# Designs tried in a protein design run: designed miniproteins, single chains, continued (4). Part 4

Each design is a single chain, and the fold is of that chain. pLDDT is the mean over its residues in the fold that is shown.

## One batch from the design tools (miniprotein)

Design m12106
Fold by ESMFold2-Fast:
Structure m12106 (fold): chain A 109 residues (1-109)
Amino acid sequence: SLVEKILEFLDAVINSDWEKVNELLKSNITPEELLKRIEELSSKPVFDDLEGPVPILVSMVYIFLKSLGITELSDEELEEIVEAVMEKYKIPKSQFEKMKEALRKLLKE
């Protein structure tokens, strides 16, 4: 599923499995280039009210979706992705609506 691929990508980045990162992105991106993209995205105002690792996690999800050519998601698809990421990385439920809105806004840019 799309959710399973997203979680696999997030794990690969977090564990510095760069062979897996490039396999999933179908690219030859360097760690430095990917981290720079994540930092640039996570500094956007849409993340101002988000806590801890949330801006980084949402930025990684966005980069992966963009690599697949996904520019639009239904509310149901957004909720499924956000819930799965929150459960895996132990993000508080209070961040749910803010994470969903941040991802939605990024996709519309």
Scores: mean pLDDT 84

Design m12107
Fold by ESMFold2-Fast:
Structure m12107 (fold): chain A 87 residues (1-87)
Amino acid sequence: NKVELLLDELAEHYYPGLEEKLKALLDKNLSDVDFSYELHNILKPKNVKPSDILYVIQKSGSRKQFIEKLVKKGKENEAQVIKNAVA
């Protein structure tokens, strides 16, 4: 599933405080294209292009749903990193 692979790649770039930046980005009332470029600039993923972010947004139904999925995966990854560090 291309959408899941791209979400997983983006979620690896999650960090504490990103959710607030993503909410601010949603509030800017950008086009999906401009949103995709801005998100790429925030996360700076090596294996995902702005056009890939646009594709995932289109397949997620909305920008809000995309961000909710990204934040959920990112928080799960962050929790796993913390768990591994204390184990």
Scores: mean pLDDT 80

Design m12108
Fold by ESMFold2-Fast:
Structure m12108 (fold): chain A 71 residues (1-71)
Amino acid sequence: DLEERVFAEIERLKREGRELIPVDPERAVEVVEEGLELLELFERVAPPELLPRVRALREELEAIKREAEAA
């Protein structure tokens, strides 16, 4: 379903972003921004019970982005 696909894609983008930080921090930022955009779109249609998970994933992606921008 949409929820499973979105969360799986976000977890993939999180892994890719973290792996890219030491080798290509600019690409890491791009990958994480894709994830943030996907989460923003999903949050608009997500049921209330999923919002804590969406917010936690956003915070994780924003943390990865800050690490990449500091590299």
Scores: mean pLDDT 86

Design m12109
Fold by ESMFold2-Fast:
Parts: C-alpha cells; structure tokens; sequence
Structure m12109 (fold): chain A 72 residues (1-72)
C-alpha cells in the first residue's frame, strides 16, 4: 500500500496529518494529540474520496501517528 503522510500543522501537543493513498487518491485527515503520559491519540479523522477499508484506515492512522511523533 502506497501511502504518504504530511503534517499540515502542529502545536506543542497536537498535529493535523494528511495521509494520501497514492494508488486510489483517497485522503484521510487525522488530528493527533500527545497525552500527558507521552502517548499519541487520534481524536478525529475525516476521509475524502474513495472509501478506505478498516485495515487501510488502521494503516493510515498508524502512519499519521508516526508522522505526528516526528513533528512533536
């Protein structure tokens, strides 16, 4: 699966990450927040374009959390 993550904006404790599936053109936008214990939580998501399967959405969420961790 060819997915690309881009951090659109971040604060000290949150990031908005755009994940694009380059094969289908689907875009998922995730809001990721750093909790007080240092863990990352996805608090919201939106999908634009072709629907993602549950497995594809889970993979996109993990990619978004990794991108957020590198930015935060």
Amino acid sequence: MSMEAEVLEHTETSAVVKVTNKETGSIAIFRVEREEDGSLRVTSHSVIGPALSADELAAAEELAKRAAAEAL
Scores: mean pLDDT 79

Design m12110
Fold by ESMFold2-Fast:
Structure m12110 (fold): chain A 56 residues (1-56)
Amino acid sequence: AVPQETIDRIRAIYESLPDNAKRNLLRYLLKDPLGRAALEQLARTDPALAALLREV
């Protein structure tokens, strides 16, 4: 499990980025076990993020 504070920080960062940078951030986070877990938790409540994860 990833702390909610970490999830909220990651969400705030990716929301501030343009689409190409969002994809790069997702690819980077997927390389780390903690980053992957955080993205999986975010994808449960964000269909747009879940769709982007399927592209990387």
Scores: mean pLDDT 78

Design m12111
Fold by ESMFold2-Fast:
Structure m12111 (fold): chain A 100 residues (1-100)
Amino acid sequence: SRVQALARELLSTVEETNKRIKELEDKAKKTDPVKGYKELSKAYEEGIKRVRELTDQLVAAAEAEMGPAAAETVRWYGDQIISELEKKKKEAEEKAKELE
C-alpha cells in the first residue's frame, strides 16, 4: 500500500540520516570540531526537512486508507521523530559555539 511504501521510506530516511550523523560526529571529534559540529547541524536540518515532508505525505495516505485516527497517530510519531532531531541539532549548534 501507499502507507506501507511511505512508512518504509520514512524509516529508511531516519536510518540514513542517523548513519550520516554518526559518521559526521566521528569526523568532528578527530579533525575540526567547530566545522564538524556545524556540518552536523546542517545534516540535522536537512533530515528534519525530509522527515517533515514524508510525514505529511504519510499522514495524507493514512487518512485516505485507514481514516483520521490513523492519520493522527502517524502525525504524532512523525512529530516525535522531528522533536528528537531538533533537540540533537540544538546540541550540535551549542557544541559548535562552545568550541569557537
Scores: mean pLDDT 85

Design m12112
Fold by ESMFold2-Fast:
Structure m12112 (fold): chain A 91 residues (1-91)
Amino acid sequence: SLPELSEEQQKKLIEILTDPSTSLEEIRELYEKTENPAARFTLLIIAAWKGDEEAREEAIKLLQEVQGMEKEEAEKIIEEAIKQIEEIAKA
């Protein structure tokens, strides 16, 4: 599993999730500045939820390379993560 996020990192990610005006460019800039693997992964999922298909593919590849998952298992985890993000964004 990826390392757990700090409370400060979790708050920043929640702020991105709850602000519908956050652009894909802003998420990409934050991704480039973020060194924490768990935060980077979460940013890819947020970008994928906003319609960035390239970010979705990168998240799948990351699970395959870091966790040793098969593509089908990685795709399932990414879909579940996107659904969870959608629920948080709707709250």
Scores: mean pLDDT 75

Design m12113
Fold by ESMFold2-Fast:
Structure m12113 (fold): chain A 79 residues (1-79)
Amino acid sequence: SPLVEELLEAVRALDGARAAELLEEIARRDPSLVLPVLIEAGKILEEEVSKKFAIAWVREQLARLGLEDLLPEVEEALE
């Protein structure tokens, strides 16, 4: 998906605001992509910054989307 690739580029650039905007658009168009996109974004943030930062950012995005129940699946994937 072009939106997924653009989101992952924003994550690599550490542009959290742009990544959050693109994630909201992805959630609106195809909610099934939210979990795999956040897992991939979390892996990038873990490598570029830290696991603690990655989990904190993912938690914030899931809270904004009302999908907090998905957090354990993302945390498991980042182990």
Scores: mean pLDDT 87

Design m12114
Fold by ESMFold2-Fast:
Structure m12114 (fold): chain A 58 residues (1-58)
Amino acid sequence: TPGPRLVPTREELLRGIEAAERGLPDRRRWAEEHGVGLEEVRQVERYLRELRERLERE
């Protein structure tokens, strides 16, 4: 929970995106090996991509 009293800053959002992106390869590998969650990984990838684009635009 990134600051229940304060709104997340751009820096915090960027860090969150970076951390999530870092975890993506492991998640994708796990999903491929177990044959589940591939679509979810794809969805997360798209979501992070959109977040990043919004951040860059702002």
Scores: mean pLDDT 74

Design m12115
Fold by ESMFold2-Fast:
Structure m12115 (fold): chain A 68 residues (1-68)
Amino acid sequence: VTLSSEAGREGARLAEAAGASPEAANKAVTALSTGDAELAKRILEEAGLSPERATEVVERAVELAKQG
């Protein structure tokens, strides 16, 4: 998979800003780096984010990865 190190760090920051713990943010970014956006959303939901919020975070992280 195709997340740069910078996109991974920014994705983790977005998850933390949305209310995820650093551990949950890191796990979600790891899942996203393997191309598993569904797993990343589930990790964020288990960490206490709403499904809508988890979806927003994952979509924004993917957009940043494409731009960067």
Scores: mean pLDDT 75

Design m12116
Fold by ESMFold2-Fast:
Structure m12116 (fold): chain A 100 residues (1-100)
Amino acid sequence: SLFEKAKEHARLALAAVDAGDLEAALEHLAKAIIYGTEAVGDEDRKDTLLAKLLELRHELSDEELAELVRRVAQAILDAENAEEAVEAAEKLLEEAMKKA
């Protein structure tokens, strides 16, 4: 159920980006990360990913943030399980940090 909640918020993040609501998109992406990491049972990964998302929100343009939300949300939706979703989010956020 936690992984299904992560996927629901990932879908809402994509819908918000398509509607031009970047703030709602980032809020839903944060919720997807919270539920995904809770499904894995890893509080340290939750805290690390949320901290990276907050830093990227400060450093990236709105266009770059919208693209990042699309990529991370889609990766969560494409994942077969919570571990794959969290690993994909970790990789994409780390790659974004290196380019900022």
Scores: mean pLDDT 89

Design m12117
Fold by ESMFold2-Fast:
Structure m12117 (fold): chain A 57 residues (1-57)
Amino acid sequence: DAERQKAVEEMRKEGEKLIEEGKKGGAALSPEVQEEGLRRAEQTTEAHVAAVEKELA
């Protein structure tokens, strides 16, 4: 449980960092492209967390 909790937390932190970096890099992009990039990053992070949870179940 503790190791699974750590893995999930690390994945969420990585996802948040990618979203934050995307926001900084996306400052020069149109709002439409920024929105799409954020949604893609969130979807990827959620899928990765779900995969890790399944593997560690």
Scores: mean pLDDT 69

Design m12118
Fold by ESMFold2-Fast:
Structure m12118 (fold): chain A 85 residues (1-85)
Amino acid sequence: EFFSVELSEEKLEELEKKLYEAAKEAIENNWSKEEIIEKFEKIFEEILPDRPEAVEYLRKYLESLSEEQLLEALRISVKQYEEAK
């Protein structure tokens, strides 16, 4: 887990919102796997600048997924975010 107890609720909420927005755009615009990874990496770098290892592990995780698996994970994430709010 990248998210330790030291992360504020505000930072976690901001991260979740930006990831949701990026995932929704990726699905709607048929982004490539590379575009998705680059966008998510930038979001993590912006919100968690003191945790470069989190960005690295995220990249490795996303790269391990096929394009189909990544898109499905994004769809599930978007749905869960919308249903939880």
Scores: mean pLDDT 77

Design m12119
Fold by ESMFold2-Fast:
Structure m12119 (fold): chain A 80 residues (1-80)
Amino acid sequence: SERDEAFRELVELFLERAKLLIEWAKKNPTKLNKEQLESAKEQLKKIIQELKDKKVPGAEELIAKIEEIIKEIEEIIKEI
């Protein structure tokens, strides 16, 4: 449905924002950027749950992408 497509697009935009935050935090390892990454990680976990609850078509591949970004965030947070 158009609703499910719009939701997938919003998730992809959030993933792109998370990637930019990761790149920024690698260059600027500040407490604020660590807190922003921790917040982004928690939001991504909620997105995974929402994708599962709403049974969004194609969610499995998108969830895998989100989980990969969460792992990258965890590695960066560990270094800050």
Scores: mean pLDDT 84

Design m12120
Fold by ESMFold2-Fast:
Structure m12120 (fold): chain A 80 residues (1-80)
Amino acid sequence: SLVEEAVAVYREFLAAHPGAAVALLEHILREAEDAIKANDPERAKRNLEVARELLAEVDLPEEQRRRLGARVDALEKQLA
């Protein structure tokens, strides 16, 4: 799937750039927010699914993990 392909690419990127996880997740969430504004719920859902899978496996400080997870939850509620 497109989600599986995106997650695989981002895993490779983060393996090479371990300090980039927060910035990458913030970028993906911004893409989801922009998709909601553009009335493109399918693009928004794909970005949120990618963000959820990356959040489950990336090494993040607890504060950043909670903050980013809360943003995913809030955006998913907007799409429900």
Scores: mean pLDDT 86

Design m12121
Fold by ESMFold2-Fast:
Parts: sequence; structure tokens; C-alpha cells
Structure m12121 (fold): chain A 92 residues (1-92)
Amino acid sequence: SIDEELQGLLDEARRALEEGKPREALLHLELAEGLLLILLGLGVVSEEEVREWLRRLLPLVEATLEALKEQGDEFATKEAERLLRNIRERLA
């Protein structure tokens, strides 16, 4: 199911972050956001369902951003900041 696919991406992001791999965590989180937007565009999920998933993504993106900053990964930090901004704007 779509919920299982999305949950799998969040679980992979958490595991990558716990393993000290914040760049890998970011890739899974970006894939989850991208999948949500595609599904919304196709009418498969509602705007409220997308917002519910984005609320679940938000703390993982925040944790990933802090880990990337600590590692000095300038490129991935900027990408995580964009993802965080996009999520916050959609939740406002």
C-alpha cells in the first residue's frame, strides 16, 4: 500500500540518521515528499492526507538538517533547508 511505502521511507530515514548517515536520510525524506506530491497531483491522496504525512516528516527533516550541519555537509544542508521550508510553507 501507499501508506506502507511512505512509512518504509520514514523508517529508512530514521535508520540512516541513527547510523550517522544524514545524507542518506535526506534522500529518503526527499523521495517521500516527492512521492506525496505525485500522489496528490494524481488525485490518489487528499491535501489533508499529504499534510498529515508532512507533519510526520517534519521532525525527521529537522534532525537530519542538524546532523548535516554538524558534519559540515554544505550542499546537503542547503537541500535539507529547502525541504524544511517547503514542508513548513505547505503546513502553514
Scores: mean pLDDT 91

Design m12122
Fold by ESMFold2-Fast:
Structure m12122 (fold): chain A 92 residues (1-92)
Amino acid sequence: SRTVELTARLSAVMEPRREELDRLLEELGDSEEAAERVKELIREAAAREPSVAPVAEAYLVLIDAEIEARGKSEKEKEELMKKALEEARAIL
């Protein structure tokens, strides 16, 4: 699968940042600063390895949806994440 291959490549490019990324991902739902830092690391990875751009863009869409979902009702969160997943799948 192209998606699996590109995801693995993105993971490999981000390996030197693994410990920072893992900590930030634990905070992603509760910290806008953590979410923005994850987005920065993903953009830096895509800049170093342009072949991962589609997967990087898909993840950025999902992170933006997670940020927007903060403070919303459960129903609004479900709708927002559903739309983000559809957009991410269209990019891939």
Scores: mean pLDDT 78

Design m12123
Fold by ESMFold2-Fast:
Structure m12123 (fold): chain A 69 residues (1-69)
Amino acid sequence: ALREAAERVEELFKQGKYDEAIDLAARSLAEATGADYDLIRKTLEFMAKKYGKKEVVERAINALRALAG
């Protein structure tokens, strides 16, 4: 479930495992939206270069929670 994915991403974020958090977020967003995993992952990596990994993971958690309801 998307809510469970958001909680898992948040736990990885709290542990400082940003790359694992980004990967899980990309997989979960791809599954939820039907978009290509590689496209989403590259998009999140691009955003991480612009905004920083912490901010991207936080935004991804918020997106997963919003999609969950």
Scores: mean pLDDT 84

Design m12124
Fold by ESMFold2-Fast:
Structure m12124 (fold): chain A 96 residues (1-96)
Amino acid sequence: MKEKILELAKEAGLDVEFVEAILNKDEELLKKVYKLSDEEVEEIKNLSEEELLEKILGVIAAEMLKKGTPAEKLIELAEELGMEKVVEQIREAEKR
């Protein structure tokens, strides 16, 4: 699952090292390289693994939508990963 998320982050044009640092809750890297505040790092540390994956996949889906990836394809991917909240977010974005 983590490897799949990192591959998708790369396809979305996101900073893969930043995404990996968030997933690993690497406090030193997040503060020193990415300049996150103490409050932002504590928020990340307090998220469950599932909540963290959902937030990251939501950002990936938003960036892929901007690049012209069909919303239905992103919904199928989020469903395969068990990320129901991300499925809801993508469906909300499709409402005109």
Scores: mean pLDDT 76

Design m12125
Fold by ESMFold2-Fast:
Structure m12125 (fold): chain A 83 residues (1-83)
Amino acid sequence: MKDELLKLAKEKIDEGKRKGETDRGIALAYHLIKMAEEGAVFKTREDALKAAELAYVGDIMLGKMTDETIKKYEEYIKKVLEE
């Protein structure tokens, strides 16, 4: 499960770069990695992605999608994937 979520997170970062939606890709990857590290279990990759998308919408609605937040998300992603 964790390895599957980490792969999906990397795919979302790459997709964001291809579509010019880099911030969205980073935010989705952050939420996928955070849920994986917290021991979240999903039946399918689609369920995991839906959960990450709901968390991302929550970030937008709470006004959290700022350059500062994106930098913190990138730092967290690097920490988990490299350490």
Scores: mean pLDDT 81

Design m12126
Fold by ESMFold2-Fast:
Structure m12126 (fold): chain A 83 residues (1-83)
Amino acid sequence: MSKSLLGLALSAVDRALKEKLSQEETVGFLSSTFERLAKRAEKEGDERTKKFFEELKKLIEENKDLPAEEIAEIVKKKIEEAL
């Protein structure tokens, strides 16, 4: 998988935590970020990284009713495990 794209994803999660985004803002921001990163991975021919970001978007949707901090921490752990 692309470590540079995973690093961008991790930076986005850290930003959401630092800015103390609301639950709705966290879901919207991270989902849109991972969609953009998935499209970039697809253009680079990295199908594994693309599928990983699609999985992260699904993980956010499945956990959207959790507090913002918990959504961000779940996603952060998943990205760190892939690094």
Scores: mean pLDDT 86

Design m12127
Fold by ESMFold2-Fast:
Structure m12127 (fold): chain A 83 residues (1-83)
Amino acid sequence: MTEEEVKEFLGEALKNIFEENVPEELAKLRIKDGLEAAGLKVEKIEIDKEKKELTVEFIDKDGTKYKAVAKYGEKVSVEVEKL
């Protein structure tokens, strides 16, 4: 999975949470399953309903750790950074 594919996947997950009222626990399971199916190891998933933010920490196949933050507003924004 590329960085662009991760951004698209997490942006859609965030829309499903806030636009389609997907339960938080189900959303977390779907995110974990989707990223792990793509060969990423998910270490942390947090949803902040007040800030309308989704944070995911994951490790790629090379052992590099990343943090992705998706924010819901007028548009969805997703940023991925290397830890």
Scores: mean pLDDT 81

Design m12128
Fold by ESMFold2-Fast:
Structure m12128 (fold): chain A 72 residues (1-72)
Amino acid sequence: MTREELVQAQLERGGELTALATRNLGPAAGRELSFAMMSYTALVGAGGSPEEAQRELERAERLYEEALAAGR
């Protein structure tokens, strides 16, 4: 996978998670995931590795699943 392909896939996934969190858990949860994606974007934009920044996306995914399981 190229760097561009990985970054595009990560951005699409982060956007989907943020939209799902906002829709299913409310604006506060969506904002928290949005901040995680801002951290991802800042790291990659500053010349950081998208592979290293993937941890931020994985953390956001886990937070969403935990919040969803906890009930809205």
Scores: mean pLDDT 76

Design m12129
Fold by ESMFold2-Fast:
Order: structure tokens, then sequence, then C-alpha cells
Structure m12129 (fold): chain A 76 residues (1-76)
């Protein structure tokens, strides 16, 4: 079994989304509410791109997007 280029690219976008999610958590812990919201929004964009490139990631991406949206709502 081999990974297609689209699946590899999807995994990269998923990893980038996870990095921005972690950055959002860090910003929130520092009291940077605006920076945290921007980082979570960027994570959502990257997760949506990951799902578009690799539909097999849909369940994980949907869960991660839901978590990011919840974090944004808590910071409003």
Amino acid sequence: ATVSQEQLDGEVYLALGEIYFALGDLDASRGDKEGAIESYKKAIELYEQARKLDPSLQAEVDANIADAKKKIEELK
C-alpha cells in the first residue's frame, strides 16, 4: 500500500491545523484572546483544506473543527 500525493498533502494540512490549534491554546493561556481566535480560525481553514485533499480524514477533521469552534465561542 502507498500513500497518494493528495493523501500526503492532506496529512500535512492536518498537522499544520493542529499546530495552529496549539498556538491558539498558547495565545489563550497568555491572555491574547484576539490572537487565540485568529489561530483557531486558521486551524479551521487548514483542517477544511486537509479534508478536501484527503476525504478519509473527514471524521478527525470534523472533530477538530468542532473543538476549534468551541474554543472560539468560549473566548467571545
Scores: mean pLDDT 83

Design m12130
Fold by ESMFold2-Fast:
Structure m12130 (fold): chain A 100 residues (1-100)
Amino acid sequence: MLSKLQTLILTEASLTSLRMAAYLAVKYKASEEEVKKLRDLAIKTAEENAKLARENGLEELAELLEELAKKLKEAKTAEEILELLDEAEERINEILKEEE
């Protein structure tokens, strides 16, 4: 099992990477197909990290990531994906301050 700290670091790194990808998709006007691939990757990443968080007793983080995955399934544009990832990162930073 990963430690709680390792799970938090990997989750933050994954979401930061996806947020950058979403930002670039907005900036370069990614195709509908590219946006779909980004969304699918973001959903999978959120679901996998939610499972890891739950297995490591990070229940608040797991619930946040499960909510993020659900919202991403309804996202249609790169801008919507970016907004959802930005909101999730801000909320994860608050959890990190509490779990230190």
Scores: mean pLDDT 83

Design m12131
Fold by ESMFold2-Fast:
Structure m12131 (fold): chain A 80 residues (1-80)
Amino acid sequence: MEEELIEELARLASELTGLPEEEVREKIRKYLESLPPEMREVFLESARKALEAYRAHPDDLDLVGEETSRYSRELLEELL
């Protein structure tokens, strides 16, 4: 289940950054490994909610960003 979420995030981040999906997936995995277990769970729940919001409102990236703004921003900065 966690791997599936990482794969979905890697696909989206790959489209946004232009980096290969496999490379992005490794960066996401290493980032999660650097977090305390409690923070990792919070990040994964926030990411899941953002993906659900994106599926419901694909044209409203601001809404998706609002729900995961902190974690998504940190992740994108790490990927850049």
Scores: mean pLDDT 66

Design m12132
Fold by ESMFold2-Fast:
Structure m12132 (fold): chain A 105 residues (1-105)
Amino acid sequence: DDEEVLRTIREIAERGPSEAERRGLREAAIEAALLGKLELAREILRALDAEELVPLLEEAAEAMRKAPEDLAVRKEAARRLLEALLALGLLSEEEYAQALASLER
């Protein structure tokens, strides 16, 4: 399945993604990073012209996955991930604010 997804991403990157495709690719990059699929996340970020920021996303996603069961520590890791996604342009400032607010619930 990942091989077929990678093929599709490379095809989209070659012809240039549409606005709708860019949105879908952003969501897919976030999901892939959270699942530890770093190769897939890297290829998606390359299609979005953001490949140089991949290490920041990888570090934030890894910190979130490795967070202990302590709620405060996990919330801090999630905030760092959201900050990285905002810095990468994968979240708008509005989406970032909404996600950050959800962590307080």
Scores: mean pLDDT 68

Design m12133
Fold by ESMFold2-Fast:
Structure m12133 (fold): chain A 66 residues (1-66)
Amino acid sequence: SMEEKEELIREAKELAKLRAIAQAREAGLEPKSVEVKIEDGKVVTATATTDEATFVASIDLSEFME
């Protein structure tokens, strides 16, 4: 259903955000901001920005959908 898709997108956004933050912290850097976007309702991308670098994590919703 549409409600199940919206729930999946919300969970994917949180997961992508956590992964981007984890990548920054694994590199010894603290993120100052995290931006999350979705493209064509299929790919969720989170970008964690630090003073030194940016870290990107993407979740393809096809991994969880039929």
Scores: mean pLDDT 81

Design m12134
Fold by ESMFold2-Fast:
Structure m12134 (fold): chain A 92 residues (1-92)
Amino acid sequence: MEEAIKHLKEALSLLEKALRYITEEGNVDEAKRLLEQAKEHLRKAQELGIKGLDTAIYAVDLALEHLYTDPEKAIELLKNAIERVKKILEKL
């Protein structure tokens, strides 16, 4: 569980950093890189036994799809993923 929580905390940090790159810096390419890293950490946390991450991972995948075509939608999806990860961490 401790290793799973570490991956989940890293994922949260990367998701929040990606949101900042989109909203404050307009750097979508760096945001994409950070989102891909966050998704890997979410998958590792899920593999290590954290339940309920499917929805957060799906939201990140959709955010990645919309990054270049609809940044407002990507921001919405990313905020949803952040909220889900925070709720899971609160219960651990």
Scores: mean pLDDT 87

Design m12135
Fold by ESMFold2-Fast:
Structure m12135 (fold): chain A 87 residues (1-87)
Amino acid sequence: SAEQIAALEEMIRLLEEALEAVRAGDLETALAHVERIVEIARKYLPELTSGFEALLATLRATTDLAAQEALLRVALHEMRKLLEELR
């Protein structure tokens, strides 16, 4: 649906912002962006909610920058692929 496409585009934007924040050493800002993604998923794409809740928990437990970047890059790749499939 148009609402699901718009939600995915916003989630992708927030993931890109979270990745930029992690690269800048600002995990708190990155976590805030992922928390916002969880809220969007609950409302528009509930099937994705558990995945983003798991990502949020893993990021909170991860202290290695390279691992934080890899987690966000994987999520970003998966969301971009899903967006192409819905178009």
Scores: mean pLDDT 89

Design m12136
Fold by ESMFold2-Fast:
Structure m12136 (fold): chain A 94 residues (1-94)
Amino acid sequence: MEKADFSSLSVEQFRLLMDTTDALEAALKEHGADVERLTAILKALADALLAQGLPAEVALSIVEGILRSFLRRGLISEEDYERMLAEVRAHLAA
């Protein structure tokens, strides 16, 4: 996924993002729209990005971008999108 914010990521942050998107696509192919599993992967990505020094709003923006891409591709529903985004937002606020 190419976005303006991605041009500011370190090599390690970009690799983490790519590895996570590959894991999400693999989970979608094998298990379908398993909201609990996908949300766990996204929370782990957000935590790892925060650990590398990214602000919570930037980490959330990256997660939103991933979910929006999956929604546009028909891989998840709008309800799944809203639920997963809300769960990650709550996780980052705790």
Scores: mean pLDDT 77

Design m12137
Fold by ESMFold2-Fast:
Structure m12137 (fold): chain A 94 residues (1-94)
Amino acid sequence: MKKLQFSQQELEDLKNEAMTAAISAHFGSEYTVLPHVSGGELETEILELGPKTAKAEVRLRLGDGEVIVKVEIERDEAGNWRVVKEEVESRLLP
């Protein structure tokens, strides 16, 4: 029973948008350059996937800590997925 099917390309596009937004949330707040981000790992998971909206969770492993950012994504009129909201849920770094 599959009512809705998404391509692997759409999932990759969603993950890329979520990852970019999560990085920007950190860069825009306290850092001019984030050596911790450049030396860390990024992991993106799709939590909810609809025909026009999606939600994703991005985990940023930064040195000895981990930050979780939740993002809301909408499909624009050109068919591209765009992040419309980002929210930092958990921070393990100072």
Scores: mean pLDDT 63

Design m12138
Fold by ESMFold2-Fast:
Order: C-alpha cells, then sequence, then structure tokens
Structure m12138 (fold): chain A 104 residues (1-104)
C-alpha cells in the first residue's frame, strides 16, 4: 500500500503540473494544480502513516485530485494540458486501486 500511495502522489503532482502549464485559463489551471497537489499531499501523509488503510485513502485522494486537475484543464480549453493531466490521472487511479487491494 505505501509504495502505491507514493506512486499515486507522484502522478497527482505531475497531473497538477500539466494542468497549471497547459490550461488556457490561469484560474482553472491554478485550481487544477491545487486539487492535484492536495491529493498528492494526502497520499504522502498516508504512505508515511505506517497504516495500509490510510495509505489507500491517501492514494484515493491523489487519484481524485489528479482527475480534477485533468477536468479543469479540459474546461480551460487547454487540449495539450488536458491530455497530459488525464494520462497521469489514469496512472494515479491504477496506483490507488493497487493500494486498496494491498490494504485488504
Amino acid sequence: AKEYAEKAAEYAREAALAAVKGSKDGILGASGGMAGLGGATSAYLGAKSGDPKKAAEGAEDAARGAETAAELAKKSGGEEGYKKAKEYAEKAREAAEKAKKEAE
């Protein structure tokens, strides 16, 4: 669970960066960045908790944050930012699902 929560955090951070850099609207890009970074923070805290359930919860927050970053980049009209953020959101989701299975 810890390893996948750390991976989810990294992917959420990359999705946040893609949203900030690739959005055509600065407010939507910044909001996407905050969502992705917030999720990444939750995943790092979960991973460092020593509790597999908290690691899985943090990884879920990272996946949701990354997905929000992608949607806000899309809403901004930033097609390239959306494409990159979506790729990282999908990877964050896969990592979150693996963290949940290890926490069972």
Scores: mean pLDDT 85

Design m12139
Fold by ESMFold2-Fast:
Structure m12139 (fold): chain A 91 residues (1-91)
Amino acid sequence: SEAQKLKEEAERKLAEAERLLEEGERAGVVSPAVARLLREAIEALKKGDFRSASIYATSALLQAIGEGDEVGARAGMLVIEATDLLEKSKE
């Protein structure tokens, strides 16, 4: 179904965001503030709290852009995209 495809695409994007966050934190290339916001966004999304996930992920993206954190920005975009796909899968 279309809903199943959207869910699977969202799950792939979320897994990529989690991997980027883990690798970025290990390499010291993601700021602690961006990492905290991304973790809160991912946890909210896993709980089905799309509003909180969107707020935290958007905050993480803006913070990462402001700091020149390319890894954090990419992870933030992936969480935003995953949130949008999961919301569409519920319509």
Scores: mean pLDDT 87

